# Designs tried in a protein design run: designed miniproteins, single chains. Part 7

Each design is a single chain, and the fold is of that chain. pLDDT is the mean over its residues in the fold that is shown.

## One batch from the design tools (miniprotein)

Design m223
Fold by ESMFold2-Fast:
Structure m223 (fold): chain A 71 residues (1-71)
Amino acid sequence: TIPSDEELEAMSKEELIKYAEELLEEARRRGDEETARTFESAIELLKQGDVEGALDLLRSGLSGLRLLRER
């Protein structure tokens, strides 16, 4: 299940980093290099304390993975 915006916003920075790392691993397993780069950027923003920017990238990457699953 893809987390809602409220669920993502309720996560701590540390929880978001772990979640983004799991999504990065999944995107890499699928060979989705574009989505993998999006999650790498989200992790970098989280480490810099830009949680809002990271959430926007996580939402974008999750949307990409969802579209690929609905084939």
Scores: mean pLDDT 76

Design m224
Fold by ESMFold2-Fast:
Structure m224 (fold): chain A 67 residues (1-67)
Amino acid sequence: MSEEVELQAEAGVLKLAAIVHELPEEERERILELTDKAEEAAAAGKLEEARRLVEEARRLLREALEK
């Protein structure tokens, strides 16, 4: 897949994980915000920005699951 499609797919998976794991509202909203921004950045060809946003969302998901 292209980098754009891969980043959008990763953002979608992280979004779904935040919902499925029933994270607290504030943590879920933050992850959804980051993944939405990542999908928009990837669609605009801003691949470095999209990658950073996906990595931030992934980090927040890990931290939330450890609590």
Scores: mean pLDDT 79

Design m225
Fold by ESMFold2-Fast:
Structure m225 (fold): chain A 79 residues (1-79)
Amino acid sequence: SEEIEEARRKGEEMEREIREEAERRAREETERARREGTEEEAERKREEMEKELRRAEAVGEASKELLVSGTRIKLKIDS
């Protein structure tokens, strides 16, 4: 179905945007901690950002699945 393929494509775009934003934020925060903080603070921030990146990946995947599933349900109701 074209509608499911379109939902998948939009979900992938949303997932990519969420991931890119999280990666950009993580890079900026880690670099700032390295410049302004102690080595211990920089390491702690790196670990914190790694957890944030994993959360962003999970959110992106869940958002994509929700969009695709919602489209499938709508198509079944509309049919």
Scores: mean pLDDT 81

Design m226
Fold by ESMFold2-Fast:
Structure m226 (fold): chain A 77 residues (1-77)
Amino acid sequence: RVTQSEEEVELEKGEVLTVTVTNTTDVTQLVTVQLLDENRNVVASQTAEVAPGESATFTFTAPESGKYTLVVTKTDL
């Protein structure tokens, strides 16, 4: 199973965005978090394996001020 969510965020240049993703399932998930710019170019991407009931924290620094889309993809392993 693969699930994906998107959220819009407005960031200033040099602003730090912290994203915490919790695995509420009974299987290990591969979590990919991407920060997309207004043109949907990937400006940052991080991936982690998250065991059942665990959380992973991802930190991004905005390269420029603007509107971004945060994309969280969870893939069941």
Scores: mean pLDDT 83

Design m227
Fold by ESMFold2-Fast:
Structure m227 (fold): chain A 60 residues (1-60)
Amino acid sequence: SELRKRILALIGRILRAIGDILDAEAALAKDPNNQAAKDKLAAAQAALAAAMAELRALPE
């Protein structure tokens, strides 16, 4: 179903965003001034928030 495909796609986006957050936090733990890691963390947090909002907005 279309709804099932949308749910699976959103779960995939959530998992990718979590992975990116963990990678960026690991990089920042080694170098707190790593601008690329700061940018990746901000982008990943925004992507997670967006995917979570879309998941909450799905029809039952």
Scores: mean pLDDT 88

Design m228
Fold by ESMFold2-Fast:
Structure m228 (fold): chain A 65 residues (1-65)
Amino acid sequence: MKEKIEKIKKSLKKSFEENKDKLSEEMKKLEEEYLEKLFENIEDEEKVFEIREEYSEKLRELKKE
């Protein structure tokens, strides 16, 4: 479990680093907050799923505004 979770964390950090130059400042801040919340709750799969869904929705709303 922990090994798999650690790989997910590394993958997410790598993805963020690779794409942060393409994000607006507001989107970068949301992404950073999202990753922080995700890592805080990383061992709770249900919360992780919910956090990801909420983040995607917030990102869509930010894009709309």
Scores: mean pLDDT 73

Design m229
Fold by ESMFold2-Fast:
Structure m229 (fold): chain A 67 residues (1-67)
Amino acid sequence: MKIVVVYTKADRENAEKLVEMLKKKYPDAEIELIEAESVEEARKLAEEIKKKTDATVILVEGNTFRV
């Protein structure tokens, strides 16, 4: 299972906390972190990855996670 976590610099701490939680629940999962320069870029990257891959994509926006 591949999980891609997309976040902005402002949400880095929240993204890191999510990754730690995911590693505990899914120890065999491949987790990739992608840092975007803006919320708009993060949303575009998440949508592009969803269209091109079968990976589970999680967009971190503050304390909310969009799958």
Scores: mean pLDDT 79

Design m230
Fold by ESMFold2-Fast:
Structure m230 (fold): chain A 62 residues (1-62)
Amino acid sequence: SSMEESLKRLEKLVKEAYVEELERAGLETKPPEELTDEEFKEYARKVFDLVLDEAFKRRQER
C-alpha cells in the first residue's frame, strides 16, 4: 500500500543521506545494510534526527 511504499522511500533516503554525509565528512563507518533490523532502525532514527536538526538550523538562519 502507499504507507509501505512511503516507508521504503524513507529508508532509502535515510541511507543515501547517511552515506553522502559520511563521505562529505570523511568518516569511516559500517554500512547500514550490515546492521540487524533493530540496529538499522535505531541507527536510522539517530541519523535522521541529526539531518533534521541541521535542516532546521539552516531554516532558522533565514
Scores: mean pLDDT 66

Design m231
Fold by ESMFold2-Fast:
Order: sequence, then C-alpha cells, then structure tokens
Structure m231 (fold): chain A 65 residues (1-65)
Amino acid sequence: MEEIREEMRRLAEELLKQAEEAYKNGDFDTALRYADLAMFAAGVSGDEELLEKARKLREEIEKKM
C-alpha cells in the first residue's frame, strides 16, 4: 500500500508539471486534463499539499476557458 501511495505521489508531481507547462503554452484543454489526473493521483497518495496545488491550478485553467 505504501509503495503505491509513493508512486501516486510521484505521478501526481509529474502530471502537475505537465499541466503547468501546458498552461504556460496556452493549451488549456491539455492543462485541464493533466490537472484532473494530478488531483486524482494526489488524492490517492494522501498528499494534501500536492492535491491543493493541483486544485488551484485547475481553477486557474478553468478561468481561462
């Protein structure tokens, strides 16, 4: 269980970075998809700080759409 949580935390970090990059490039549809996946992975990992970062980014992306 702990190994899966750590893998999900790392996945969430990678997905969040991809969402941020897509957002900077103006690809809001792609950014939203990565942010949604990052929120899911962060939620499974139990990392509340990472989940909050992904949630805030998702809200910023939605404001641009």
Scores: mean pLDDT 83

Design m232
Fold by ESMFold2-Fast:
Structure m232 (fold): chain A 84 residues (1-84)
Amino acid sequence: EEELVKKIEEIVSSTPNVESYLIGSGPVILVAVKLRAPSKEEIERTAEEIAERLEKELPEYEVTAGIVVVVGNEGLVLLLVEKK
C-alpha cells in the first residue's frame, strides 16, 4: 500500500494547478488536493482530470470523486480510493 500512495502522489503532483496535497492511507485512502487556477471551470476540470488519471492508473481500485469546494481562485478536492 505504500507503493499505492506513491503512485497517487506521482499522479497528483504531476497534474497542473495542484498547489498542495495530503494523502491518508488505510483500507480507504483519502486524497485531499488543493488547487489554484484562474477560474472555477478550470478548477473543476483539473479535479476531473485527477479522478480520471487515478481510475486509469489504479484499475483494481474504485475512485469516488468527493466534494469540490471553490473559493475565489482556490479549490479543495476530496477523493476516496478503495480496493474493489
Scores: mean pLDDT 79

Design m233
Fold by ESMFold2-Fast:
Structure m233 (fold): chain A 85 residues (1-85)
Amino acid sequence: SEEIKELEEKLKKLLKEAEEAIKESKDEESKKKLEKLKKELEKKTKELLSGARSEEELEKKKKELEEVEKKLKEEIEKIKKELEE
């Protein structure tokens, strides 16, 4: 549970970065993708906190959450690159 809380705080930080990217983005499609990924991340986080029954299931759910995290980071980087151009 301690580790889950640490993960949740890390994800909150990522969500703030996503919100800033949404505000700075000039592309409507990029904004929509970020919002969808943000909602998916929030959903997966809630599932992890509520649905994980065993340590094995927790690790599996954490891995799923990491995939969403990677996608969100990729979209943020894309927007940062667009902003620089």
Scores: mean pLDDT 74

Design m234
Fold by ESMFold2-Fast:
Structure m234 (fold): chain A 98 residues (1-98)
Amino acid sequence: MEEEKIKKEAEEAKELLREALRLAEEAKKLAEEGGDLEKAKKLLEEAEEKLAEALGLGKEVAEKASEEVAKELEEEGARAAKALYEARKAVEELEEKL
């Protein structure tokens, strides 16, 4: 077991999940306020990329890490995914409002 490497990858995954959450929340707020649709779409796209990267790293870490670390990654991942879903809905509503 490479415990130090697993801990480092877990921290990287958590940072990516938090970044994805931030970007998704920003995209949602911008869309809900009737802001720049193109900017909101770009933020959403970046958030989706960060989430995908984090989930890939988190899955590898979860298989080798403690149950506690795996649960923390799962909870943060679920939070980021929910924020992405809400952001996507807000962007779609803005497009419909045209």
Scores: mean pLDDT 80

Design m235
Fold by ESMFold2-Fast:
Structure m235 (fold): chain A 55 residues (1-55)
Amino acid sequence: MTPQELLDQVVDAASAQSREQGQTAVEWLRDALRETGGDVEKAQELFVRKAEEAA
């Protein structure tokens, strides 16, 4: 999975709830991708952890 495909999936899933949630999810994923140097698997783990912490 490319970083672009992962980002698109997150936007689609979050946008089903609200546009605000979609925007926040994109920001979290972008930060995770930057921290991991574009490693999709590690970025996804960080994103999930962030989302769980926010719930």
Scores: mean pLDDT 70

Design m236
Fold by ESMFold2-Fast:
Structure m236 (fold): chain A 99 residues (1-99)
Amino acid sequence: GALTNKQIAAALTLLGQVIDLKKLAKDNPELIALADELFNVAVEILLKTTDENLIDEVVNLFNNSVNSAKDALKKGNTDQAIATLKNALNDLKNLLSKL
């Protein structure tokens, strides 16, 4: 079937967050790679489920981790941002592995 409005809205929210994160990452290749992988894994989960509770869980996990990483980068705490994104990526990969 067609994608739901909720799946589309979630994907657009994730895209906006990744664009902002990549702007703050500048030319840091590890941060750029983490941002892209985090987005790709989250979108893959969204495409594999119509469960609105799981969609909300993915969006909340993504927003919380990316906002935390953005705040760390604004303060010059690059290592904290990388650690936060790696932890979020592992959590999203674990969710995806169960689908």
Scores: mean pLDDT 89

Design m237
Fold by ESMFold2-Fast:
Structure m237 (fold): chain A 72 residues (1-72)
Amino acid sequence: PIDMAAVDDAMARIERAVDEIARRNNKDHPELLKEYEEARRKAREARAQGNLEEAEKYRQKALELGKKLKEL
C-alpha cells in the first residue's frame, strides 16, 4: 500500500504550476496547448482506472509539453 493521497497532492501542485505557465502562452501556441490538455486527460483517466504505469507515462508527456509551452 502506497500513500497515494500524499503523492497525488504533490503531483497536483506540480501540475498546477506547469498549467499556470502554459496558460500564459496559450494565445501564441493553441495547437501545443491542445496536445498538452490531451496528455493531461489521458493521465487522469489512466490513474482513475488504476493504471499507474500508463498514468506516469502520460503525466511525463504532459510535463514535457508544458515545459515547451513555457519556453515558447
Scores: mean pLDDT 71

Design m238
Fold by ESMFold2-Fast:
Structure m238 (fold): chain A 64 residues (1-64)
Amino acid sequence: SENKEKAEKVRERLREMGFPEDLVEQVARLVEEGKVDEAIALIEERVGDDALREEAIRIIEEAA
């Protein structure tokens, strides 16, 4: 499905950035379920670095 392809792109890019696998998998599952706002909220909660947070959100939004 389209959402599965989006989730795979998000998973690959976040993993390449060095995010923890647990966070990468949780975000990718939310994207696959079409829960983009929840995926962004999880990044905002879990990522304390402003630059890394902005980049992760950008990746999610571009895939959506």
Scores: mean pLDDT 84

Design m239
Fold by ESMFold2-Fast:
Structure m239 (fold): chain A 63 residues (1-63)
Amino acid sequence: SHLQQGKRLLLQGRPEEAVAEFERAIAEDPNNAEAWGGLGAALERLGRHEEAAQYYERSRALR
């Protein structure tokens, strides 16, 4: 799944590619809290802290 690919890319230190995979996971299931959280984590690693904070809040709201 795109969610699992995103997680693997983050473990490999490839956050830009992880963003793309998490965005695909969200497109398939916008209620997937884990995908929103993964997107936030990838954006944090890219220094996009304000965007990451918004996606973390979205992830939390879906739990």
Scores: mean pLDDT 87

Design m240
Fold by ESMFold2-Fast:
Structure m240 (fold): chain A 86 residues (1-86)
Amino acid sequence: GLIEKAKELIEEAKRLLYEEGKYEEAFKKAKEALLLAIEASEDIKIISKGIGELLRAIGLELDGKYKEAAEVAIKGAEEIIKEVEK
């Protein structure tokens, strides 16, 4: 399902970010994970929080801060997944 795919993408993003130093690719995977986590949610409050974290990550990407963008997107995706699995 969407949550399982999001979790796989989070683990790929973490490897790219922390083990390989591939910040732009880490952000791409983390952003996809966050979008899937948002899509899996049926709670408007959780969706709104996820959209807020997505916009923050995109803002960092536009500033060329790919490492920070990836970290924000990873954390956002993990928090949304945790709320969806309650």
Scores: mean pLDDT 89

Design m241
Fold by ESMFold2-Fast:
Structure m241 (fold): chain A 99 residues (1-99)
Amino acid sequence: SSAEERRAASLATGAAISLIGVAEQSRIVARQARKVGDEKLAKRAEEIEKKSLELAKRLAKAMKGTADEARREAEKALEEARKYEKEVRELEEQIRAKQ
């Protein structure tokens, strides 16, 4: 494999790890939200989990294509993962305020 293929694979691996982390944390946040009676917050956390997993599937598909396609999808996935990480932290803070 070329150096470009290795760089694309490294970016995609990092993006996948971030998305899995977001999905795991979103699942925890959804359960905690239900414990404090916040169904709307629980549903938002579940939506983030679903979107993170959908993005991970899209990234896996892009990895079967060209190095350029994989790199572009990985960069988009990392940006979206960072946005979801911030949102999940905000949801966690809202739950703590209710405890």
Scores: mean pLDDT 87

Design m242
Fold by ESMFold2-Fast:
Structure m242 (fold): chain A 57 residues (1-57)
Amino acid sequence: MSRINQLLGSSDSHLQGSESYRKYAKDNPKNRKKYLEEAERLEAESERYRAEAQALL
């Protein structure tokens, strides 16, 4: 279904952003807390989109 594919695409996009911030946190320990906070926020959005896609199955 097209809607499911759109939601999964949004989920994947947010997850990629989260992965980038987790890498920044690993490479930049002095600013680690701020990067991890952004990563967690993006992960939560990704999970929300996946939950919406699952509800449409």
Scores: mean pLDDT 82

Design m243
Fold by ESMFold2-Fast:
Structure m243 (fold): chain A 70 residues (1-70)
Amino acid sequence: MLSREQRLEAILLALKRAQENGISVPLQDVEKALALLERDPNISARQIARETGLSEEAAKLIKEAYLEVV
């Protein structure tokens, strides 16, 4: 389980990287993706995309941000 501070760090990192790559991602979908990753760290970017409605590229970027924080 991530601490509140680690969760905020992962969200901010994901949003920063999305912006740097020209990807628009709703905060709510980033939070949903992080909740999925906290429950199953082995979840694929494709599965995250299916569950959130995000693109696979956005899901991959969020997953990479999460793995750097943990």
Scores: mean pLDDT 82

Design m244
Fold by ESMFold2-Fast:
Structure m244 (fold): chain A 57 residues (1-57)
Amino acid sequence: GMMEKIEKLLKEAIEYYKNGDYEKANKLLDEIMAIAPDSQKMELLFKFNDGLLEINS
């Protein structure tokens, strides 16, 4: 379903960010935000931020 696709894109965005490919990571995040329901956007941003904190802290 849609949330399954969003979760896959989120995982890919985090992996690209971890690998230093910020351009691809940001492109995927933009795509996620374009397709995600408004009610899910903040949760997805929190999950993305948590993934980024693992590499920045």
Scores: mean pLDDT 76

Design m245
Fold by ESMFold2-Fast:
Structure m245 (fold): chain A 63 residues (1-63)
Amino acid sequence: RRATAERIVAAAVELYRASERPVVTAREIADAAGVSVGTVRRFLSSEYEGVLLRRIIEEQEAR
């Protein structure tokens, strides 16, 4: 549970830093963290850190 949250956050940070495009999707985070897309989306909706990540992802997807 907690380890999964840390993996999701770490994966998102690394993808933002390593990506040539500043676009990160829930699917990319899920693949990098080794979890399901549903797990990432639930995290993005309910945890404080997840809510912040969701705002960033939605901003990127809107572009």
Scores: mean pLDDT 66

Design m246
Fold by ESMFold2-Fast:
Structure m246 (fold): chain A 79 residues (1-79)
Amino acid sequence: MSEEMLEAEVLLAMAQIMLGVSKAVKEKPSIEFLEKAIKVAEEALRALKEVGAPEEDIKAAEEVLEELKKLLEERKKEE
């Protein structure tokens, strides 16, 4: 694993953790937190594509990004 690939995988892991936290919080996640999580997920997806990561990892990043965007849209509709 190259340093660049490791960085991309760490960003993916961070995005996955942020999604997990967003689903686990007793109160609805803040719009600001979701926007930050989306930026991390977008950077993870970009980095994974640039390093030629496995399609499975790219797909995982896309799924995390889609879930976060859905949560943000729901949060904005409520408030």
Scores: mean pLDDT 80

Design m247
Fold by ESMFold2-Fast:
Structure m247 (fold): chain A 86 residues (1-86)
Amino acid sequence: MEELYKEALELAEEAARLAAEALRAEAEGDRERAEELRRKAEEKLEELVKLVKELEALGHTETAREVIAHAVEEARRLYAELQAEL
């Protein structure tokens, strides 16, 4: 369980980071890089969803919800920070 939880948190952080980098690239006028980074962020989010479902299947529903909440807040924080600076 601990490894799945850690992996889920790492995927959430990576997805948020890639999304933030995509927004930065778009602001810099690098549309191709922004699209590539958005695609990578989406792939990490898809992997995260699979792990969250696995945690739920193992009976760790509270942990799964915690991971989702953390990922959403992290993404919102980075997005708001970049929008304020751009």
Scores: mean pLDDT 75

Design m248
Fold by ESMFold2-Fast:
Structure m248 (fold): chain A 74 residues (1-74)
Amino acid sequence: SQAEAEELFKKGQEAFARGNYKEAVELYQKALELNPDSPLAPEALFNLGRALDKLGKHDEAAEYYQRAAELQRA
């Protein structure tokens, strides 16, 4: 549901703030899976990219940044 996706997004932000980047990635991915058309989707994709960059997964991060930018222009 939308409410569940929003809750997972918030938990992802909390995990990122604590430096738990792998947990943040998992939470943002779950939020996007529950509601891919969410108004939060561009932010979730961007934050997922940031968390992947912190884990050294730069190529994966670049993909998510591109997807976030494309949704932001829609």
Scores: mean pLDDT 85

Design m249
Fold by ESMFold2-Fast:
Structure m249 (fold): chain A 61 residues (1-61)
Amino acid sequence: KEKAIEEARKLALEAKERGEKLELDKETTEELIRKAVEYGKREYGLSEEEAEEIIKEALEA
């Protein structure tokens, strides 16, 4: 979609919420967030810098 950054942020937040709701450990939740953003980067054409910023934002809450 044309809102690539917004979609990637949404994927990262959904991954974080799912990990927290399922009581996954912190490292597993971080891995899910990274994979979700990496998928969004490939699908929607984000840069590496944009992807890293979204991951950091999601991890810091």
Scores: mean pLDDT 75

Design m250
Fold by ESMFold2-Fast:
Structure m250 (fold): chain A 74 residues (1-74)
Amino acid sequence: MEELKEKLVQAARDAILEAAREAGVTIDSLNVRVEDGKLTVTVTFADDASDEQVTRFLRLAGERIRKAIEELLK
Protein backbone atom coordinates (compact mmCIF):
# COMPACT_ATOMS: atom_id res chain seq x y z
CA MET A 1 0.00 0.00 0.00
CA GLU A 2 1.62 3.17 -1.30
CA GLU A 3 -0.22 5.47 1.13
CA LEU A 4 0.89 3.51 4.21
CA LYS A 5 4.50 3.41 2.98
CA GLU A 6 4.46 7.16 2.34
CA LYS A 7 3.08 7.85 5.83
CA LEU A 8 5.69 5.52 7.37
CA VAL A 9 8.54 7.25 5.50
CA GLN A 10 7.24 10.68 6.52
CA ALA A 11 6.74 9.65 10.17
CA ALA A 12 10.24 8.14 10.31
CA ARG A 13 11.74 11.26 8.69
CA ASP A 14 9.93 13.51 11.19
CA ALA A 15 11.07 11.31 14.10
CA ILE A 16 14.70 11.41 12.90
CA LEU A 17 14.69 15.18 12.39
CA GLU A 18 13.14 15.76 15.84
CA ALA A 19 15.70 13.42 17.45
CA ALA A 20 18.51 15.32 15.68
CA ARG A 21 17.12 18.61 16.98
CA GLU A 22 16.94 17.29 20.56
CA ALA A 23 20.43 15.73 20.39
CA GLY A 24 21.92 18.87 18.81
CA VAL A 25 23.23 17.11 15.70
CA THR A 26 23.21 18.42 12.13
CA ILE A 27 22.24 15.92 9.45
CA ASP A 28 24.18 16.24 6.18
CA SER A 29 22.07 13.67 4.32
CA LEU A 30 19.02 11.60 5.21
CA ASN A 31 17.49 8.79 3.17
CA VAL A 32 14.43 6.89 4.42
CA ARG A 33 12.85 4.12 2.34
CA VAL A 34 10.56 1.12 2.73
CA GLU A 35 11.56 -1.92 0.66
CA ASP A 36 10.02 -5.42 0.92
CA GLY A 37 8.37 -4.53 4.25
CA LYS A 38 11.63 -3.25 5.75
CA LEU A 39 12.36 0.30 6.84
CA THR A 40 15.85 1.42 5.80
CA VAL A 41 17.36 4.63 7.18
CA THR A 42 20.70 6.06 6.06
CA VAL A 43 22.03 9.13 7.90
CA THR A 44 25.23 11.11 7.36
CA PHE A 45 26.20 13.69 9.98
CA ALA A 46 28.01 17.00 9.48
CA ASP A 47 31.57 17.16 10.85
CA ASP A 48 30.42 18.96 14.02
CA ALA A 49 28.59 15.97 15.55
CA SER A 50 30.22 14.56 18.70
CA ASP A 51 30.14 10.87 19.69
CA GLU A 52 27.88 11.73 22.66
CA GLN A 53 25.45 13.65 20.44
CA VAL A 54 25.38 10.80 17.90
CA THR A 55 24.70 8.23 20.65
CA ARG A 56 21.87 10.35 22.08
CA PHE A 57 20.47 10.90 18.58
CA LEU A 58 20.43 7.15 17.79
CA ARG A 59 18.61 6.36 21.04
CA LEU A 60 16.00 9.10 20.54
CA ALA A 61 15.53 8.31 16.84
CA GLY A 62 15.05 4.60 17.55
CA GLU A 63 12.46 5.29 20.25
CA ARG A 64 10.54 7.80 18.11
CA ILE A 65 10.59 5.61 14.98
CA ARG A 66 9.33 2.60 16.98
CA LYS A 67 6.44 4.66 18.40
CA ALA A 68 5.58 6.10 14.97
CA ILE A 69 5.50 2.61 13.40
CA GLU A 70 3.29 1.28 16.22
CA GLU A 71 0.78 4.12 15.73
CA LEU A 72 0.70 3.70 11.93
CA LEU A 73 0.15 -0.08 12.14
CA LYS A 74 -2.87 0.23 14.46
Scores: mean pLDDT 77

Design m251
Fold by ESMFold2-Fast:
Structure m251 (fold): chain A 63 residues (1-63)
Amino acid sequence: MDEELRRLWEEAERRAGELQKALAPWVTRDSAIHRRLRDLLTERMGLPPAEASAIAHRLVAER
């Protein structure tokens, strides 16, 4: 796995924990991780939202 993608995953997982605490039981951990990965891919790699969402979906499905 690409080291940058692994770092983004770890950061998304950490931030997903905060989002899950704030939104309580309405947000699943996988959904929170997907959302944070999409945001990080868009912000740091400059990917369009659709492509970032597809990559995030694939990474969540693989784990």
Scores: mean pLDDT 69

Design m252
Fold by ESMFold2-Fast:
Structure m252 (fold): chain A 82 residues (1-82)
Amino acid sequence: DGDKLLSQAGIAIAQGDIKTAQKYIDQAEKKMGKDHPNVLSVKANLLAQQGKIDDARKQVDKALSIDPDSPSAQSARQRVDS
């Protein structure tokens, strides 16, 4: 169910709906934990969409340190690396 919330957050990010994305991320953090690689990756995508690239990179680095093989973290890394 947390993964469904992250999927909804990703859709909101793609639509530029930052407030809706933040709400879904907050709900996913409560279900999955704030340090889950998928949560950190979606947070990085939201930060990048807002132009907060340094903060986005920190979230990606943390996600990859927890799970280097995470597809969502690797995808987020490509997005934040300009």
Scores: mean pLDDT 85

Design m253
Fold by ESMFold2-Fast:
Parts: sequence; structure tokens; C-alpha cells
Structure m253 (fold): chain A 102 residues (1-102)
Amino acid sequence: SDPALAVRHAQEALEELDEAIRAVEAGDYEAAKEHLLEAFTHAALGVQHSGLPLERQQALLARLRALTEAALAALEAGDREAAKAHLEEARALVEELRALAA
């Protein structure tokens, strides 16, 4: 594990989630989906490098996956408000990860 690397990945995930939210506001759901998937990749790497116990890593990854799937479904449906809500929930979870890794 590398806590500094975990914090950097969490920060990258937050930046990607902010870009996804901006894309949703602009009506660019394909760009939002691309940024969301990049955010998930960085968040997953943040969890893996966090040094947290395995059970906590598994719980965080499961929550991240569920929120990512829910946001993707909302984007595919063209449901702007649901997509924004799920992206904001994912953002809050990544903020929690960044705090835990720091």
C-alpha cells in the first residue's frame, strides 16, 4: 500500500466526478459516462493503495461499484436528476476514501 498514492488517486477520482457532473449539466451524457468510468478506475486504485483492512476495501469497492452502476443506468435512461444524485453520492464516498487514506 501507498497512502500518498491512494490520496492522489482519490483526488483524481474527485476531479473526474466533477467533470462528469459538468457534462451532465451540459447534456453531454457520453462525456459524463467516460468521466464516471475514469473516476471509478481512480477510486478503485485509491482503495487498493489505501492500506485499509481487506473487509473495508471490499465494502468501499462494492459501494463504489453500486453507485457507478446506478449512475450509468440513469445516464443511459437520460435521467439527468437521478444521474446527478448518484454522481454526488459517489463524490461523497470518494471524499470519505480520501479522508481515510490521508
Scores: mean pLDDT 90

Design m254
Fold by ESMFold2-Fast:
Structure m254 (fold): chain A 96 residues (1-96)
Amino acid sequence: NPELIEKVAKEVSDVASEALKTLSDEEAIKIAEEKLREILRELGYSDEEIEEVMKRFREFYQYLLENTSGRPNVETIVYTSVFAALGHLEAQKIQE
């Protein structure tokens, strides 16, 4: 469901953006991770699926920090990482 993935990515990114007004990048990312975990639980994902998304979110976040030219904003990195991580899980559910 692309609309669901986009909605989750935007909501988590918006939370990171608000946190960055008063908190460090590292603290904003922790708040974004907690919000992502909360949303996935509310959507009915299992603990195992949530941990898979969280693991991939961290992997994509780290990759983007190391492989983007210039200084990308944290909100864009968070959005892209959530979209990629949740999209990967949803794609695995469709592919036999």
Scores: mean pLDDT 79

Design m255
Fold by ESMFold2-Fast:
Structure m255 (fold): chain A 67 residues (1-67)
Amino acid sequence: SLIERAAKVAEEEGAEKAAELAREAAKLRDTDPRRALELLGEAAREAHKAGAEDAVRAASEAAETLA
């Protein structure tokens, strides 16, 4: 899924907090998609702070699937 990809990209770019938030979003996608969307937004912000540009894009793309 795009959410799982967002977590992987964040891990590969060293944005550890973004990766943790994206993994949590993946767990909630089917049970609480609104909370998953919030977590992906937080993941994108943490990725931006880390300078992980690909992780920001991946988190944003994943968020669009829940909107």
Scores: mean pLDDT 84

Design m256
Fold by ESMFold2-Fast:
Structure m256 (fold): chain A 75 residues (1-75)
Amino acid sequence: SLPEAVRRAAEVIERIKQGLKGLPPEEASRYEEELRKLVGEIVDAYQNGDAEALRKAVERLEELAEEIERKVEEL
């Protein structure tokens, strides 16, 4: 459901925000920009009732969270 996908997105966004705290400022800024773009895509998909676009945007958020978490582990 759309509310379930939004809840999932919020949880992944929290993971991303925590990971960003562990990165150098320059690298964190680049990921913050990507996060901002993905949040915009999620808002647009939700407003349009586009479940497929919302699902894809959440998948991209999950990929971003995993990438950031890997970068923190490499430090």
Scores: mean pLDDT 84

Design m257
Fold by ESMFold2-Fast:
Structure m257 (fold): chain A 63 residues (1-63)
Amino acid sequence: MEAKKKEVEEAKKRAVEALKKVTDPEKYRQALGYYIQGEEAYAAGDYDKAIEYYEKAVEIAES
């Protein structure tokens, strides 16, 4: 697997795991919004932007 693609997949995995642990509905909605933007960037092949949005989803989910 290419290094950048592996980095994106690891960032996505971290975001998914963080979302599973969210108990606050408002934080879940905000984090999910960033996760969706990450998914859209990933689908478009913009791996750097996808990583950025997945990381934002983790930050909100853990806040």
Scores: mean pLDDT 82

Design m259
Fold by ESMFold2-Fast:
Structure m259 (fold): chain A 63 residues (1-63)
Amino acid sequence: SLVEELEKRLKEAAKEAVENNDPILLIKRAKELKEEAIAKGVSEEEANRLLGKVVSEAFEKLN
């Protein structure tokens, strides 16, 4: 599903950002992935929920 694809892509972006210690890259890619998913038919509410969850989890690892 488009929701599962968005979650997978967000998690991949988060992993890369954590490995490179680059929170700016995470925010930039998460925004791009959210906008693309919304354009493809994912609701803004669901896209924002997934982005918030994945970014929050990644930020805990960037300490």
Scores: mean pLDDT 83

